Designed miniproteins, single chains. Designs and how they scored, part 32

Each design is a single chain, and the fold is of that chain. pLDDT is the mean over its residues in the fold that is shown.

## One batch from the design tools (miniprotein)

Design m1092
Fold by ESMFold2-Fast:
Structure m1092 (fold): chain A 100 residues (1-100)
Amino acid sequence: DKALVDKVAEYILEAGRAYAEGDLEKSDEYFEKAKETAKQIKDKKIREIVLKTINEVIAALSAGDVLGIAGASRKEVEEHILESTERLVKKMKEEVKKAL
């Protein structure tokens, strides 16, 4: 299951990068790949943690546009998106380790 968790993490990071670049279609494609990979995880508890993280990242990216950064530069918005994605992926990996 570790290999599948790592693969989901890669897809989430690529989705965040695409979102930061404004490519919402590519971002959605990577999130769908992440979800399909997560469904292959045989351990129910680990699968639930991973799927929950995917949904949390999607919600965080959507909320990032409204975090009171009205007037922020495109670069500042991009940095916020990438940092939020990285933090949630790190949290997911820590929760998976606790579940093992």
Scores: mean pLDDT 79

Design m1093
Fold by ESMFold2-Fast:
Structure m1093 (fold): chain A 97 residues (1-97)
Amino acid sequence: MEELEKAEKKIRDLAEEIARVTGVGVSEALFFLAYEIGKVDPSLREKVAEALKAISDPSGLDEAIRILAEIYVENPEAFEKAMDLGRKRAAEEAARR
């Protein structure tokens, strides 16, 4: 299985998990994930900005997942850390609403 395809599935599954657990939408779950990646590794901020722009587009969900998958393949350590922080942040935001 190609690493990029595996990463895309992992990101989609994670976004769906966060959406189910927290009651936020899949796009909002991806937003929290992308934001935490930029915090964990500031060198990824430019690519994170691309992902955030794609998430803001109603038709950009697949593009956002692809950009995030590219980040995961190149920077797996930063991404794994961001996933845990993204889950926590999504839960906190859902609890405040």
Scores: mean pLDDT 78

Design m1094
Fold by ESMFold2-Fast:
Structure m1094 (fold): chain A 106 residues (1-106)
Amino acid sequence: MPYDPAKATDEELAAVYEALAVGLRAAADGASREEAAEAAGRRAREVFGEEHAALVEAVRETTEGLVDYADAADPGAAARRGAEILERAARERRPIDLSGLPRPAA
């Protein structure tokens, strides 16, 4: 079944954030880009099931991009911070709060 992120419920979005956070936590703990992506993908499969293969792949690809971004800055610290933000968004069932970032640009 094709996944439409514009029609995602708060619960589905929270589950995506949780899966991404799992990948970033793995990267922060020294996992490779591929290992982090697989950790996030596995969590997404556990929540959404195998019928949502496109969503699982999108989670894996997004995790790889986030790991690449973290590696450009300070891999361990950036990945850990990203995981904290995503875990909070997932727990609160709401969009990511950017007000806590050092310079949320307008």
Scores: mean pLDDT 70

Design m1095
Fold by ESMFold2-Fast:
Structure m1095 (fold): chain A 116 residues (1-116)
Amino acid sequence: SEADRVLEEIRKELENIQKLVEEAKKAPPSEFDEIVRKIVEEVNRILAAMRRLRELAPPEYQKELDKILSEVAAAFDDFVRRLETGSYEETLKALEELVKFLQEAVDKVSEIVRKA
């Protein structure tokens, strides 16, 4: 289905983020900021894909998807704010927390798509 295709796109974007976080941990300071920028771009792509998935969902699941979207957007906004003032170590912790949150959100969205 179209929803399954969008969900696959979300999963691929999440895999890209996980690879970029691993790359960030190994990166010299001169490359760290560029990798973090790429992660931010990938998270924005996940949010856009989740919004498309919400539009494809039956009305009975739209409120649950809206809640997940709001929670992901809020977590991402908090992450971006922390980037402006955070140390290298604080940014890595924030990245790991964001990735864990995104994985849990994607798992919830996957379950909704299966039930719909």
Scores: mean pLDDT 86

Design m1096
Fold by ESMFold2-Fast:
Structure m1096 (fold): chain A 94 residues (1-94)
Amino acid sequence: SSEEELAKAVAEMQALLDATVAALKDASDAERRALLAELAGRMEAIIAGIKDPASRAYATTVAGSGLRALAETLPPEVAAFTRELLRRLFDRFM
């Protein structure tokens, strides 16, 4: 069902966010940028797989919220990079 597909997508994105948060703790700024770019790319692939427009928009909002929350916890330069990834995600799907 579309509801089950959306729930699976949201759960997968939340697991990716949690894994990325854990990895960021001991990472250099360059490693953080690589981890955040990988996170954004994986979220983009998950969202692109959602065929229902309303579900895709909701999933994009969830991904954007997660990236925004991460940006608030990061050094200014890495935070700016994370906000750029969020902007690209929204430009593609919103």
Scores: mean pLDDT 88

Design m1097
Fold by ESMFold2-Fast:
Structure m1097 (fold): chain A 119 residues (1-119)
Amino acid sequence: MEPKMEFKVLIVDGSEEAKAKALEEAAKWLDEQGVAPETKEQLLTLVDGVVESAVVNKETAAIIFVKSTEELLEEAREKARELAERYKKEGVKTVARVLLSEEGRFLGADFEDADGKAG
């Protein structure tokens, strides 16, 4: 297969309206990527948790989904980290990075606060 990376970024400003929109956008993108129902449910639970934290703390959060072929996985991870650092510099307090295989299999997630600590 031809090597490919796809990114989806959700920015949540800590409002209830932003929560609903983030969950709908995540669900739609995961369906478009062919993610299995069980994996989609797991990832939507992750999105809900990040968004709920942002709403409760009245802070901005970002969720970065990366879907990549095996050949580009390390490049995809580095690009997601660079994007996370950019958003943290722009005032985002919490960034979740979610890595998916080309088939939509969940490979891992990392959570970072603005101070660079994993939660």
Scores: mean pLDDT 80

Design m1098
Fold by ESMFold2-Fast:
Structure m1098 (fold): chain A 84 residues (1-84)
Amino acid sequence: MSLEELKEEYLKEVEKVKNPSPYLELKKAIEAGDEEKAGKLLNEIVLSDDVSAELFELLGKLAEHNGLKKVAERAYGMAEELKK
């Protein structure tokens, strides 16, 4: 999957959530390379009930492509927990 395809798939999954705003801000923070802001936004999202394994898997890939290793690891970990 190309980075452009990954971004499009992420936005499609974000349309399915109750509150897309934190997810859109998270994408912006990841693309800006702001690991601290991205981590805070990811924690906010995780604490909500507005989550999916597929969306966190896409977040992990997006963060990985942008060099945010800690954000990617946490997103992948949450995707695995949600698949249980």
Scores: mean pLDDT 81

Design m1099
Fold by ESMFold2-Fast:
Structure m1099 (fold): chain A 80 residues (1-80)
Amino acid sequence: STLEELVEVFMEKLNVKKDDKIKLKDFIDVVKEKTRDEKLAEVIKEHAARKGYTLDDELTVEEAAELVLEAMEEYFKKEI
């Protein structure tokens, strides 16, 4: 699934385990680096803020992947 693929990317790029807690900003930096899409990174930040998260909040890889996937789905629906 897309969620599992995103989890795998985060684990590989951040060199962490699925249950490790990492700052949201580091997950967003991975998305920005992989996609080269600054606008997508901004949409993810806005989506997270709407849910009450800050960039310094620590999330598990799975929690962060779910949050990012939700933001990506919103972003791509507007672009297509």
Scores: mean pLDDT 82

Design m1100
Fold by ESMFold2-Fast:
Structure m1100 (fold): chain A 69 residues (1-69)
Amino acid sequence: SELVEEFRRRADEVLGRARTLSPLEIRKLFSEFSLWAEELMKRASPEDRREILDIFRATGGRLLGLLRS
């Protein structure tokens, strides 16, 4: 779906940006991404929501990994 493709594209952008940011900036980026994801998921179909949640989980894990490095 277009929503899932948009979410995946945004997640990739967030991960790319995070590589050049300080820990505080990464936390802010993750917070902003999380708020946007929550808003999008409220409007998504159950099928799209499942796939978005999978992408969100994977992206969040990678961002948290960067914070612990």
Scores: mean pLDDT 82

Design m1101
Fold by ESMFold2-Fast:
Structure m1101 (fold): chain A 62 residues (1-62)
Amino acid sequence: AYAQIVSAEPAGPGHVRLTFSNGLVARVAEEQAPGVSVPADAKSLAEALARARPPGVLEAPA
């Protein structure tokens, strides 16, 4: 089955770590996602996902 992004967090300068609903974790370069577009700000994506998903399914970045 296809996967949905359930969390996004910074993984270093210019990189984002994406966690997918199927348990996949991908570290991608900023704006260079493998088949997935990423925002310039991973926090914005995480906040958008938190609004769409119930509390507790999205990781809170430290």
Scores: mean pLDDT 53

Design m1102
Fold by ESMFold2-Fast:
Structure m1102 (fold): chain A 100 residues (1-100)
Amino acid sequence: SLEEELREEAELLGVSVETVRELLELERELRAAFEARDAEALERTVERLERLLERLIEEARRRGDEELAAGLERVRELARLVLEFVKQKLPDEVMSEALK
């Protein structure tokens, strides 16, 4: 069932099953970094997400799927804003206290 679910999601997004797995992995890493208040891990995960989104945007444009391309660009912008917000709200002092 999991393999069938991944295939269905890949078809809906117009991407490979490997890309869907990469997205799920990034989601888990992003959630873990956020819960751990690890700004460095969050930054690394957002950078990986941005690279993946850039590839997906290019693929969507090659297919003429301007709506999907625009949606993915919006997701990329939101990911950047979330990272900026977390960096401002989780200064080193708060992170150091949380890790004690």
Scores: mean pLDDT 72

Design m1103
Fold by ESMFold2-Fast:
Structure m1103 (fold): chain A 120 residues (1-120)
Amino acid sequence: MLSKEEVLEEMANHLENLIENLETLLKHYIEKGKLTPEQEKKFKEILEILKEIKELLKNNAPYSEIIEQLDEAIEKAKEAKELIAKDPILSEEEKEELISAMDYIIDSLSYLKKKLEELS
């Protein structure tokens, strides 16, 4: 069984991987000129919240504060999915890639939230 500190460190490492993957995806779609300003803003907002969650985990912040940021990131990822689904310029393949990335973020953050609630 991992210590509480080791669990939080593993969560922070998982967040780093989510951040790097989302930054790579965002850069690719920006370079293709495929994102609207509203979509780009939403992805950047998600990235900022993910970076904040990572720092809160590393600094052993109160779980209630971390959970609040997880909930905000989940809601913004859901909003990003709606913007992508309604986009008239993105191909169906590009929509599937971006929506799958948002679903992966939602699932990952929901899992982290559950683990923090179990540690409380």
Scores: mean pLDDT 85

Design m1104
Fold by ESMFold2-Fast:
Structure m1104 (fold): chain A 86 residues (1-86)
Amino acid sequence: DKEKEEALEALKRLEELRKEMEGKSEEEKKELILEAAEELGLSEEVIREIREAPTVREAALILERAVAERYREAGEEIAAELEAKL
């Protein structure tokens, strides 16, 4: 279950990022968000959007949105497979 493993890994990375950002400066938070996006293998387009975000909050929302969108289909497939086995 590669999709499930990747989704779980992404969620753990976001949780780690949230903890790492606590008490950091805006500059450090932006660097951590960019590092997380690169580690999660997000597209260059998404990474650029994060880099161009005017605030850390917007950068974090872009990252969360991209991760959710990437794994939305996998989540739907898992739900469909479970429904089919009932």
Scores: mean pLDDT 73

Design m1105
Fold by ESMFold2-Fast:
Structure m1105 (fold): chain A 74 residues (1-74)
Amino acid sequence: DPLAEARRIIDEGIEKKMPVDELAERVTAALAPFSPVLAAQVRETIESAKKLGLPLEEIAENVRAMVDRAEARA
């Protein structure tokens, strides 16, 4: 389940204080089999949030919201 795996990576990222670049790579890899478009949108969202200096927890929350919206659409 790509969406469940993406959520697992997000939770692990928060717990481990994962580097934002590693979170981006792992979450987009998990989402790519579900939707390459969603994976690309998540990557762009993380990159933009990183440039704005958002903390990891806020970046993770934004990504989780994107995953939740995608699941609700499916």
Scores: mean pLDDT 84

Design m1106
Fold by ESMFold2-Fast:
Order: C-alpha cells, then sequence, then structure tokens
Structure m1106 (fold): chain A 60 residues (1-60)
C-alpha cells in the first residue's frame, strides 16, 4: 500500500477523532460528516484541512 494512501487513512481517523472531541459527536455522527463530505475530504492536503471541512459542514 502506498505511503500516501496509508497517511490519508490516518488523517481521516485523526480528523474524526478531533471533531468528535470538539463537538461531542458520536462515531456515527462523525462518519455521517465524512460520507457527506467524501469528495472534499479526498481533495484535502492535511488533517487540518479535513478538520476544517468537517467543522464547516457541521456548522452549516
Amino acid sequence: VPEELKQREEWVREAMRRVMEEFGLSIEEALDLVVANAEALAAAKSVEEMVAIMRKAYEA
């Protein structure tokens, strides 16, 4: 598995963990944000960008 793919998977896990901690979301709610924003998350270049995308989606 390419290192970039492994890193991206880790970024998604970290972003979910941070959003769950910040907003008090369940894992199901965090997964809903990931699924709803999958395209934007796929284009993200860092964990910080993924967190920002999820925050924006939640606050909308």
Scores: mean pLDDT 78

Design m1107
Fold by ESMFold2-Fast:
Structure m1107 (fold): chain A 85 residues (1-85)
Amino acid sequence: DEARQKIADTAEQLAHVLKTQPPDLAAQAAERAEKLIIELAKQLSDKETSQKVIELAKKMAKAAKEGNLDAAIEAAKELAKVAKE
């Protein structure tokens, strides 16, 4: 499923950005990734996986916005795992 691969790749790329960029740029990247991941999740045939991905994307972006980069990185890694399943 191309949408699953794109979600996983986006989440893994964002986890790297969250580790390497300043918090303000990391938060902006997380908001952009959230929007992309939500649009890709709508293309998933499994509604349960789609809902889980959307919740994790929102949790990730919120954590990054609040400056909790460790929580944002964990959410991004969980997103990649859920998308690969």
Scores: mean pLDDT 83

Design m1108
Fold by ESMFold2-Fast:
Structure m1108 (fold): chain A 60 residues (1-60)
Amino acid sequence: LEEEIDEGVEQLKRAVERTTAPRDKDASADELAAMAKQYKAQGRTDLAAYYEALAKEKAA
């Protein structure tokens, strides 16, 4: 169980990095803003904030 938690953290880090950085860089500011809206509606405020930040960076 404790070992499972540690492996879960490692897998989560890898999944976040893969889902987050390279693909989001290719998305347009409008697409990122739409994703932020969707995550906010789902109550995933951390992801919503992340995508809002990317959308602002892309729009600048």
Scores: mean pLDDT 65

Design m1109
Fold by ESMFold2-Fast:
Structure m1109 (fold): chain A 84 residues (1-84)
Amino acid sequence: SDEEVRAKLREIGEKLKEYLEKNPEKREELEKKIEEIADEVAEKLKDKPKKEQLLEFLKKVAEYLSKIDPETAAEIEALVKEME
């Protein structure tokens, strides 16, 4: 349901917030990378349903985070899988 999707998005947001509170120096780099991923997904999946665009976006964000914080990335990937 949309409510369950919103709940998972809030959990993902909280995990990212916790990461940035512990690593404030990473904020600018992460924000820039998130913008790059959002633009790439919007261009490549323009004609796809919004849920598919959102899931692909979150998967790519988790993939990027896997290089910086594998634990947070794995937690986000698990939440994304539950949204499918």
Scores: mean pLDDT 81

Design m1110
Fold by ESMFold2-Fast:
Structure m1110 (fold): chain A 58 residues (1-58)
Amino acid sequence: VEKKAKELIKEAESLPEQSSYLKRLVEATRKALEEKNWAIVQDLTKAIEEAIKEHKKK
């Protein structure tokens, strides 16, 4: 979970013209990782993955 979350954060940050929503998800995930709140990290990781897919498919 932690490794995948960190990888998705890097991928999201590499995207041009990130939405405010995606930026908020990245910051929330970083905070959850620091707090070791793995349940929230899992949920946020799924949200980031979906947001990245939507960004790339549009």
Scores: mean pLDDT 75

Design m1111
Fold by ESMFold2-Fast:
Structure m1111 (fold): chain A 82 residues (1-82)
Amino acid sequence: MDKLKEELRRLGEELEALLREAGATATVESEILEDGTILLTVTVTGPLTPEQQARIEELLRRIAEILGEMLGRKVILEVRFV
């Protein structure tokens, strides 16, 4: 538990730093589906290079994986770049 929480915090800090450096913002919407699956929709707005987009997607996918492990639920991640 504690190790996963620390990794989640570190990944979140890296994501926030990347968004800040790029001048981008992110909004997160969460929905619990009828079967208990958590749907996370992340919309990222701002000027991002393809490399920055790929890194943000990688970080978000790892965050979703950790959340699923911690909550014992399936987590589906959708990432949108605007």
Scores: mean pLDDT 81

Design m1112
Fold by ESMFold2-Fast:
Structure m1112 (fold): chain A 93 residues (1-93)
Amino acid sequence: SAEEYLEEAKRLIEKAGELLKQAVKSDNPEEQRKLIEESRKYLEKARVYIDKAEELGADPEEVKRLRFEVDVLDALATMIEHVIKLEEERKKK
């Protein structure tokens, strides 16, 4: 059902957010990058489930809200990647 796809999308978004939280807490750039990559895979899956829910007639406001949450987390992931790159550049001998 549309509701089941939205519920699964919410779980994927929650997992993506937790992975980004772990990336921010890590002091290892390699671990941070792996966590960000894994987070992005969950966000991509969430987008697919949101699209399927919309096709099945899910509430347009809930669809819009979940897409916004995905976009915010994707923007956060990009910001974290930029910070990691700047820290690596600063430590370059």
Scores: mean pLDDT 87

Design m1113
Fold by ESMFold2-Fast:
Structure m1113 (fold): chain A 64 residues (1-64)
Amino acid sequence: AGLSNPEGLSVAEIAAQIKARFKGLLSDEALTALARAGVSGNPADVAKAVGLVIREIGDQLDKE
């Protein structure tokens, strides 16, 4: 869809904030999913992003 760029900046800002907060902890895939969920607010996108974040953070921190 071509009408989904309200500011261009809001999507980039969300992505930049997420990358800054989780740099080195999350993959680009997880960061992209978070940005998408933040823009859409869709439950499916949010669930996917949360799942990826939890798994990626777990993988990086690796609890014994």
Scores: mean pLDDT 64

Design m1114
Fold by ESMFold2-Fast:
Structure m1114 (fold): chain A 56 residues (1-56)
Amino acid sequence: MEEEAIEIVNEVLEKYPDLTLEQKKRLLKRAIEMLKQGKSFDEVKAEIEREAERLA
């Protein structure tokens, strides 16, 4: 679960490198929670990308 969340966030951070450390931690916590709730990798990635875009 944590490994998948880290992978998702890292892929998103490559597209949005200007995000702050606080924003990165927030996205990671969100991804972990969604995976624990049974969301698929693709669903979590789409949501994290959406949140990153809003923050950028």
Scores: mean pLDDT 79

Design m1115
Fold by ESMFold2-Fast:
Structure m1115 (fold): chain A 101 residues (1-101)
Amino acid sequence: NRAIKEELLKEYEEALKSSDPESIYTRALFTAFAESEDRDAWLARALESGLISPEEAARLRALSPAEFEELREFVLKEKEIQKELAKLGLSREEYLKLLNE
């Protein structure tokens, strides 16, 4: 579902803007999901451990394989950018300015 993919991308992008514990947790959860080799197995384990609600699991399962890959690529790319920014001592805003010059 394209609308669900867009909502998930927005949630992840908003989590990138904040350093509060909830935002850090959200980023970690999206990263773990994106790094999963078996989406359905990951969702089953996350649901059993209480990391996600049944409603959230259903929402994530509503992504087509193509929509999941789009979300995965975005999240994994952002994770790598965050690692490189930390090494360089740059903020995300400073990084985006460098990309536009």
Scores: mean pLDDT 77

Design m1116
Fold by ESMFold2-Fast:
Structure m1116 (fold): chain A 84 residues (1-84)
Amino acid sequence: DAVTDANIDAAMDQLMDAVINTANSQPINPAKADQLVETALRAYRDKSLPTWHKVALLQMAAEAARKAGKLDTAARLEELAKAL
């Protein structure tokens, strides 16, 4: 419904802003990348979240991990997104 959609959109906007701010920072802040990875893994394990939300979070976290030099972590997150 509209209330649930608005809450999801707000959470996604906050995560996107974090990714954009991290990408625009030089050097990249690895703590922000780690926070996004933890958020995506929690979302993946949450059976109540819609599949599209989990996929989006995993993809954003994978990109942040890749930019932080965590290539193995990024690859694992991408595989989790594909499995959904």
Scores: mean pLDDT 71

Design m1117
Fold by ESMFold2-Fast:
Structure m1117 (fold): chain A 69 residues (1-69)
Amino acid sequence: APSLTCSRVFGEALEKAAKSDEKVRTFLQSPDGYVKANKVVQKLSKEYPCENSPEHVEELSKKLTQALT
């Protein structure tokens, strides 16, 4: 299971991606989109450190947008 820091960082990144891209928001509203987004988050959490920094949140937001669109 991801740490509380990791869960918060990915939550902030996903919220930022959904606010910036309407396609990401629409995708997350579908049943299939939610399942796929969770798998992408799990994959990225293994590849990227869960650093509590604005720069890291921004980078993860971009990675999530690219992976979900």
Scores: mean pLDDT 73

Design m1118
Fold by ESMFold2-Fast:
Structure m1118 (fold): chain A 77 residues (1-77)
Amino acid sequence: MREELLEQLEKAFREEKERAEKGDEKAKDVLKVMAVAAIELGAEKELIEELAELAGLPLNLEEALKLLREEREKRAK
């Protein structure tokens, strides 16, 4: 199940990456949600850093985790 979720996340990431590169702000918001999911699923640091960079978040994993957790909590309200 974790591997299947990571594969789905990687596929969705490729699609949203193309949209974000074209300047789609909604795609950046989706990338932030995907970065949180990648951290929760224990994805590789490289994937998390790439997601955070495209979403406009810091590249440092510890700071990215803190900010992404705050974003998740803000959306859960």
Scores: mean pLDDT 67

Design m1119
Fold by ESMFold2-Fast:
Structure m1119 (fold): chain A 84 residues (1-84)
Amino acid sequence: ARALIDAGLEAAAKGDYETAIAHFRAALAQDPDNAEALYWLAGALARRHRQAGDEEGAALAERAMEAVKAGDLDTARALIEQAE
């Protein structure tokens, strides 16, 4: 999944969060417990919501990033589902 995470990070660096989200989701399809992919997926969702002016969606996705940092991957997944 590393190559998919790297491709997602390149897309995010260009502001292309839709492409970044697709790559991070593909990484999670191969390894659902990949904390790095969950973290970056949440980050890309937060930035996409901010680009769209959706502060509630951005805040929810940022809470998912905090959950990943705390090692609570189940809470992170639930928050990511709510942010979609």
Scores: mean pLDDT 82

Design m1120
Fold by ESMFold2-Fast:
Parts: C-alpha cells; sequence; structure tokens
Structure m1120 (fold): chain A 75 residues (1-75)
C-alpha cells in the first residue's frame, strides 16, 4: 500500500542519513564507540518504525545498516 511505501522510504532515508553521518564523523576522527552508538540508535528507530507500521525492514535498509556496521568494525 501507499502507507507501506512511505514507511519503507522513511526507514531507508534514516539508514542512509546515519551512514552519511558515520562517514563524516569517521573523517573527523570520532571514537569508534560514538560511531557504534549512532548506528545502534538508528537501528532502534528503524525497528520501531517497522513495528508501528506492521512491516518488515526492507533488504535495502538492512544492507545499508550492515555495510555501515562493517565500516565501523574496520575503523
Amino acid sequence: SKEHELAHMKMEMLAMATATEVEIKMRQGVPKEELQRLLDEAKREIEELAKRHNIEVSETTRKTLEDTEALIKEY
């Protein structure tokens, strides 16, 4: 439905915004612990959105979060 499309878009936008913020903060030399907190907060908000709208987190959104987590682990 259109409501589900908008919810998926919101989750993807949040994941992408978080990935961008993590990348910027990595360039600024921010501690790994702070980067992990940003990611963990985004994951909680995305899961809350998914539950509120009774939909599953999309593969695209999950992939964005996984890629960001991998970058933090290698940092």
Scores: mean pLDDT 89

Design m1121
Fold by ESMFold2-Fast:
Structure m1121 (fold): chain A 85 residues (1-85)
Amino acid sequence: SVEENAEKLIEQARELLAWLEANRANFSLEQLRDMVAGLRYTIALLRHILDTYGSQLSPDLVKELQELIARLEARLAELEAEIAA
């Protein structure tokens, strides 16, 4: 179902965020670029689900998606700034 797929993607995105935090100090410039690309892709997928299927999701799940997208976007901005430095 759409809701089941959204829940799986939320969990995968949370796991990605946790992995990023655990490995932050060990990133090479090449790894940072790869992570930026991966983060952009994940954000795009979550936004697509919210925009396309938001009316089919519970209000709590919509809020969770919005909060997670905001957290991923903040992290993306930090990694992009690190690459630009």
Scores: mean pLDDT 83

Design m1122
Fold by ESMFold2-Fast:
Structure m1122 (fold): chain A 102 residues (1-102)
Amino acid sequence: SMEEKRKEIRELLDKIVEIVKANNPLTDEQIEEIRKLARKVAELIREMFPDDEEVQILALSFEIGVELALNLYKQGKITNEEFLKFVEEIKAEIERLLDKAA
């Protein structure tokens, strides 16, 4: 159901935030877990709104944005705090989208 997908997206986003908050620096295993969680969030958003081109673009942008931010983090170009802020901003945008769709 739409409600079950909303709950799963929120739980996945909360897990990403928890990993980033609990670990500084992030290990390679944790970076890969965050990448997989972000891809699953984007997949679920696309499944919830398959005919909404704006939502499809947002989902793709978030997936690409997380990938780029993780690569910058691995290169030491952004801090754990900057990455956390980026993830929290993504979470807030997705939560606003889910709330409007309710």
Scores: mean pLDDT 84

Design m1123
Fold by ESMFold2-Fast:
Structure m1123 (fold): chain A 103 residues (1-103)
Amino acid sequence: MKKKEEEEKKKKLLEEIKVQLTALFIQLLVLEGKKHPDPKIAKAIEEAEKKGEGETIIELAKSLKLSEEELKEIKDYIKKNVPKFSQAFQDLYKKLEEELEKL
């Protein structure tokens, strides 16, 4: 059914998944001591880590308003680097990817 409410729910879920994927990407960059290629985002990540709050990373992820192409680049980066970290990171990434593909 193409109901306006169903479209709004799908858009909200897509945005939530994008935020979670972006937050995971930021956490991976921090764990590797790597800087984001955008210097403004790199500074924001450093400030979020200094604050030591997971919610600041989520807020940063929400502000980035990723395109589909940017999301694909983030997914590719995570896939390449997640196997270097704990099984929990790998499982979280797979769950987010499956949820995104179901939309």
Scores: mean pLDDT 67

Design m1124
Fold by ESMFold2-Fast:
Structure m1124 (fold): chain A 99 residues (1-99)
Amino acid sequence: MENVERIARAAEEGAAADVSELPGYWRRAKELARADPELQPYLDKGEEAARKYSKIGEEVGIASGLMTAGSGMPSEHQQRISRAAMRLAANGARQREAA
């Protein structure tokens, strides 16, 4: 449970990050998920989702990976990760519009 809380916080922090730090935040989330045995079954699936959707944008890949890794977590933490993923995707969309 404590590690689940830390992963949710890391996702929320990552959603507020600059684009240049997005790969680092996914790496941090992956390391936290690896430290939590309850999330181990979702790690590979999260990585696959991140790679697949990173072609659309780095933030979309990270958001997809986080949502996939959060699958099976308690509903409160799932909601927090989902909100963080949505925020990350929205921030990336704004940056693409600016570029």
Scores: mean pLDDT 54

Design m1125
Fold by ESMFold2-Fast:
Structure m1125 (fold): chain A 64 residues (1-64)
Amino acid sequence: MTLEELREEVRRLGREAASLPEDQQAKVIPALGEAVQALVDGKSPEEVRAAIERMRAEIEKAKA
């Protein structure tokens, strides 16, 4: 994935997280913060992708 594609994926997951109940949003916020921080810090694409996958897993767990 390009850096631009990674930013779009984080934005998409952020919108998905925002649709969760407020209490479930609190559980996803740390993973969202990790993904955003990895992008800002210029981490490798592999590290950013790993952070995005953690965020996705937390959103799916919150939906269940």
Scores: mean pLDDT 77

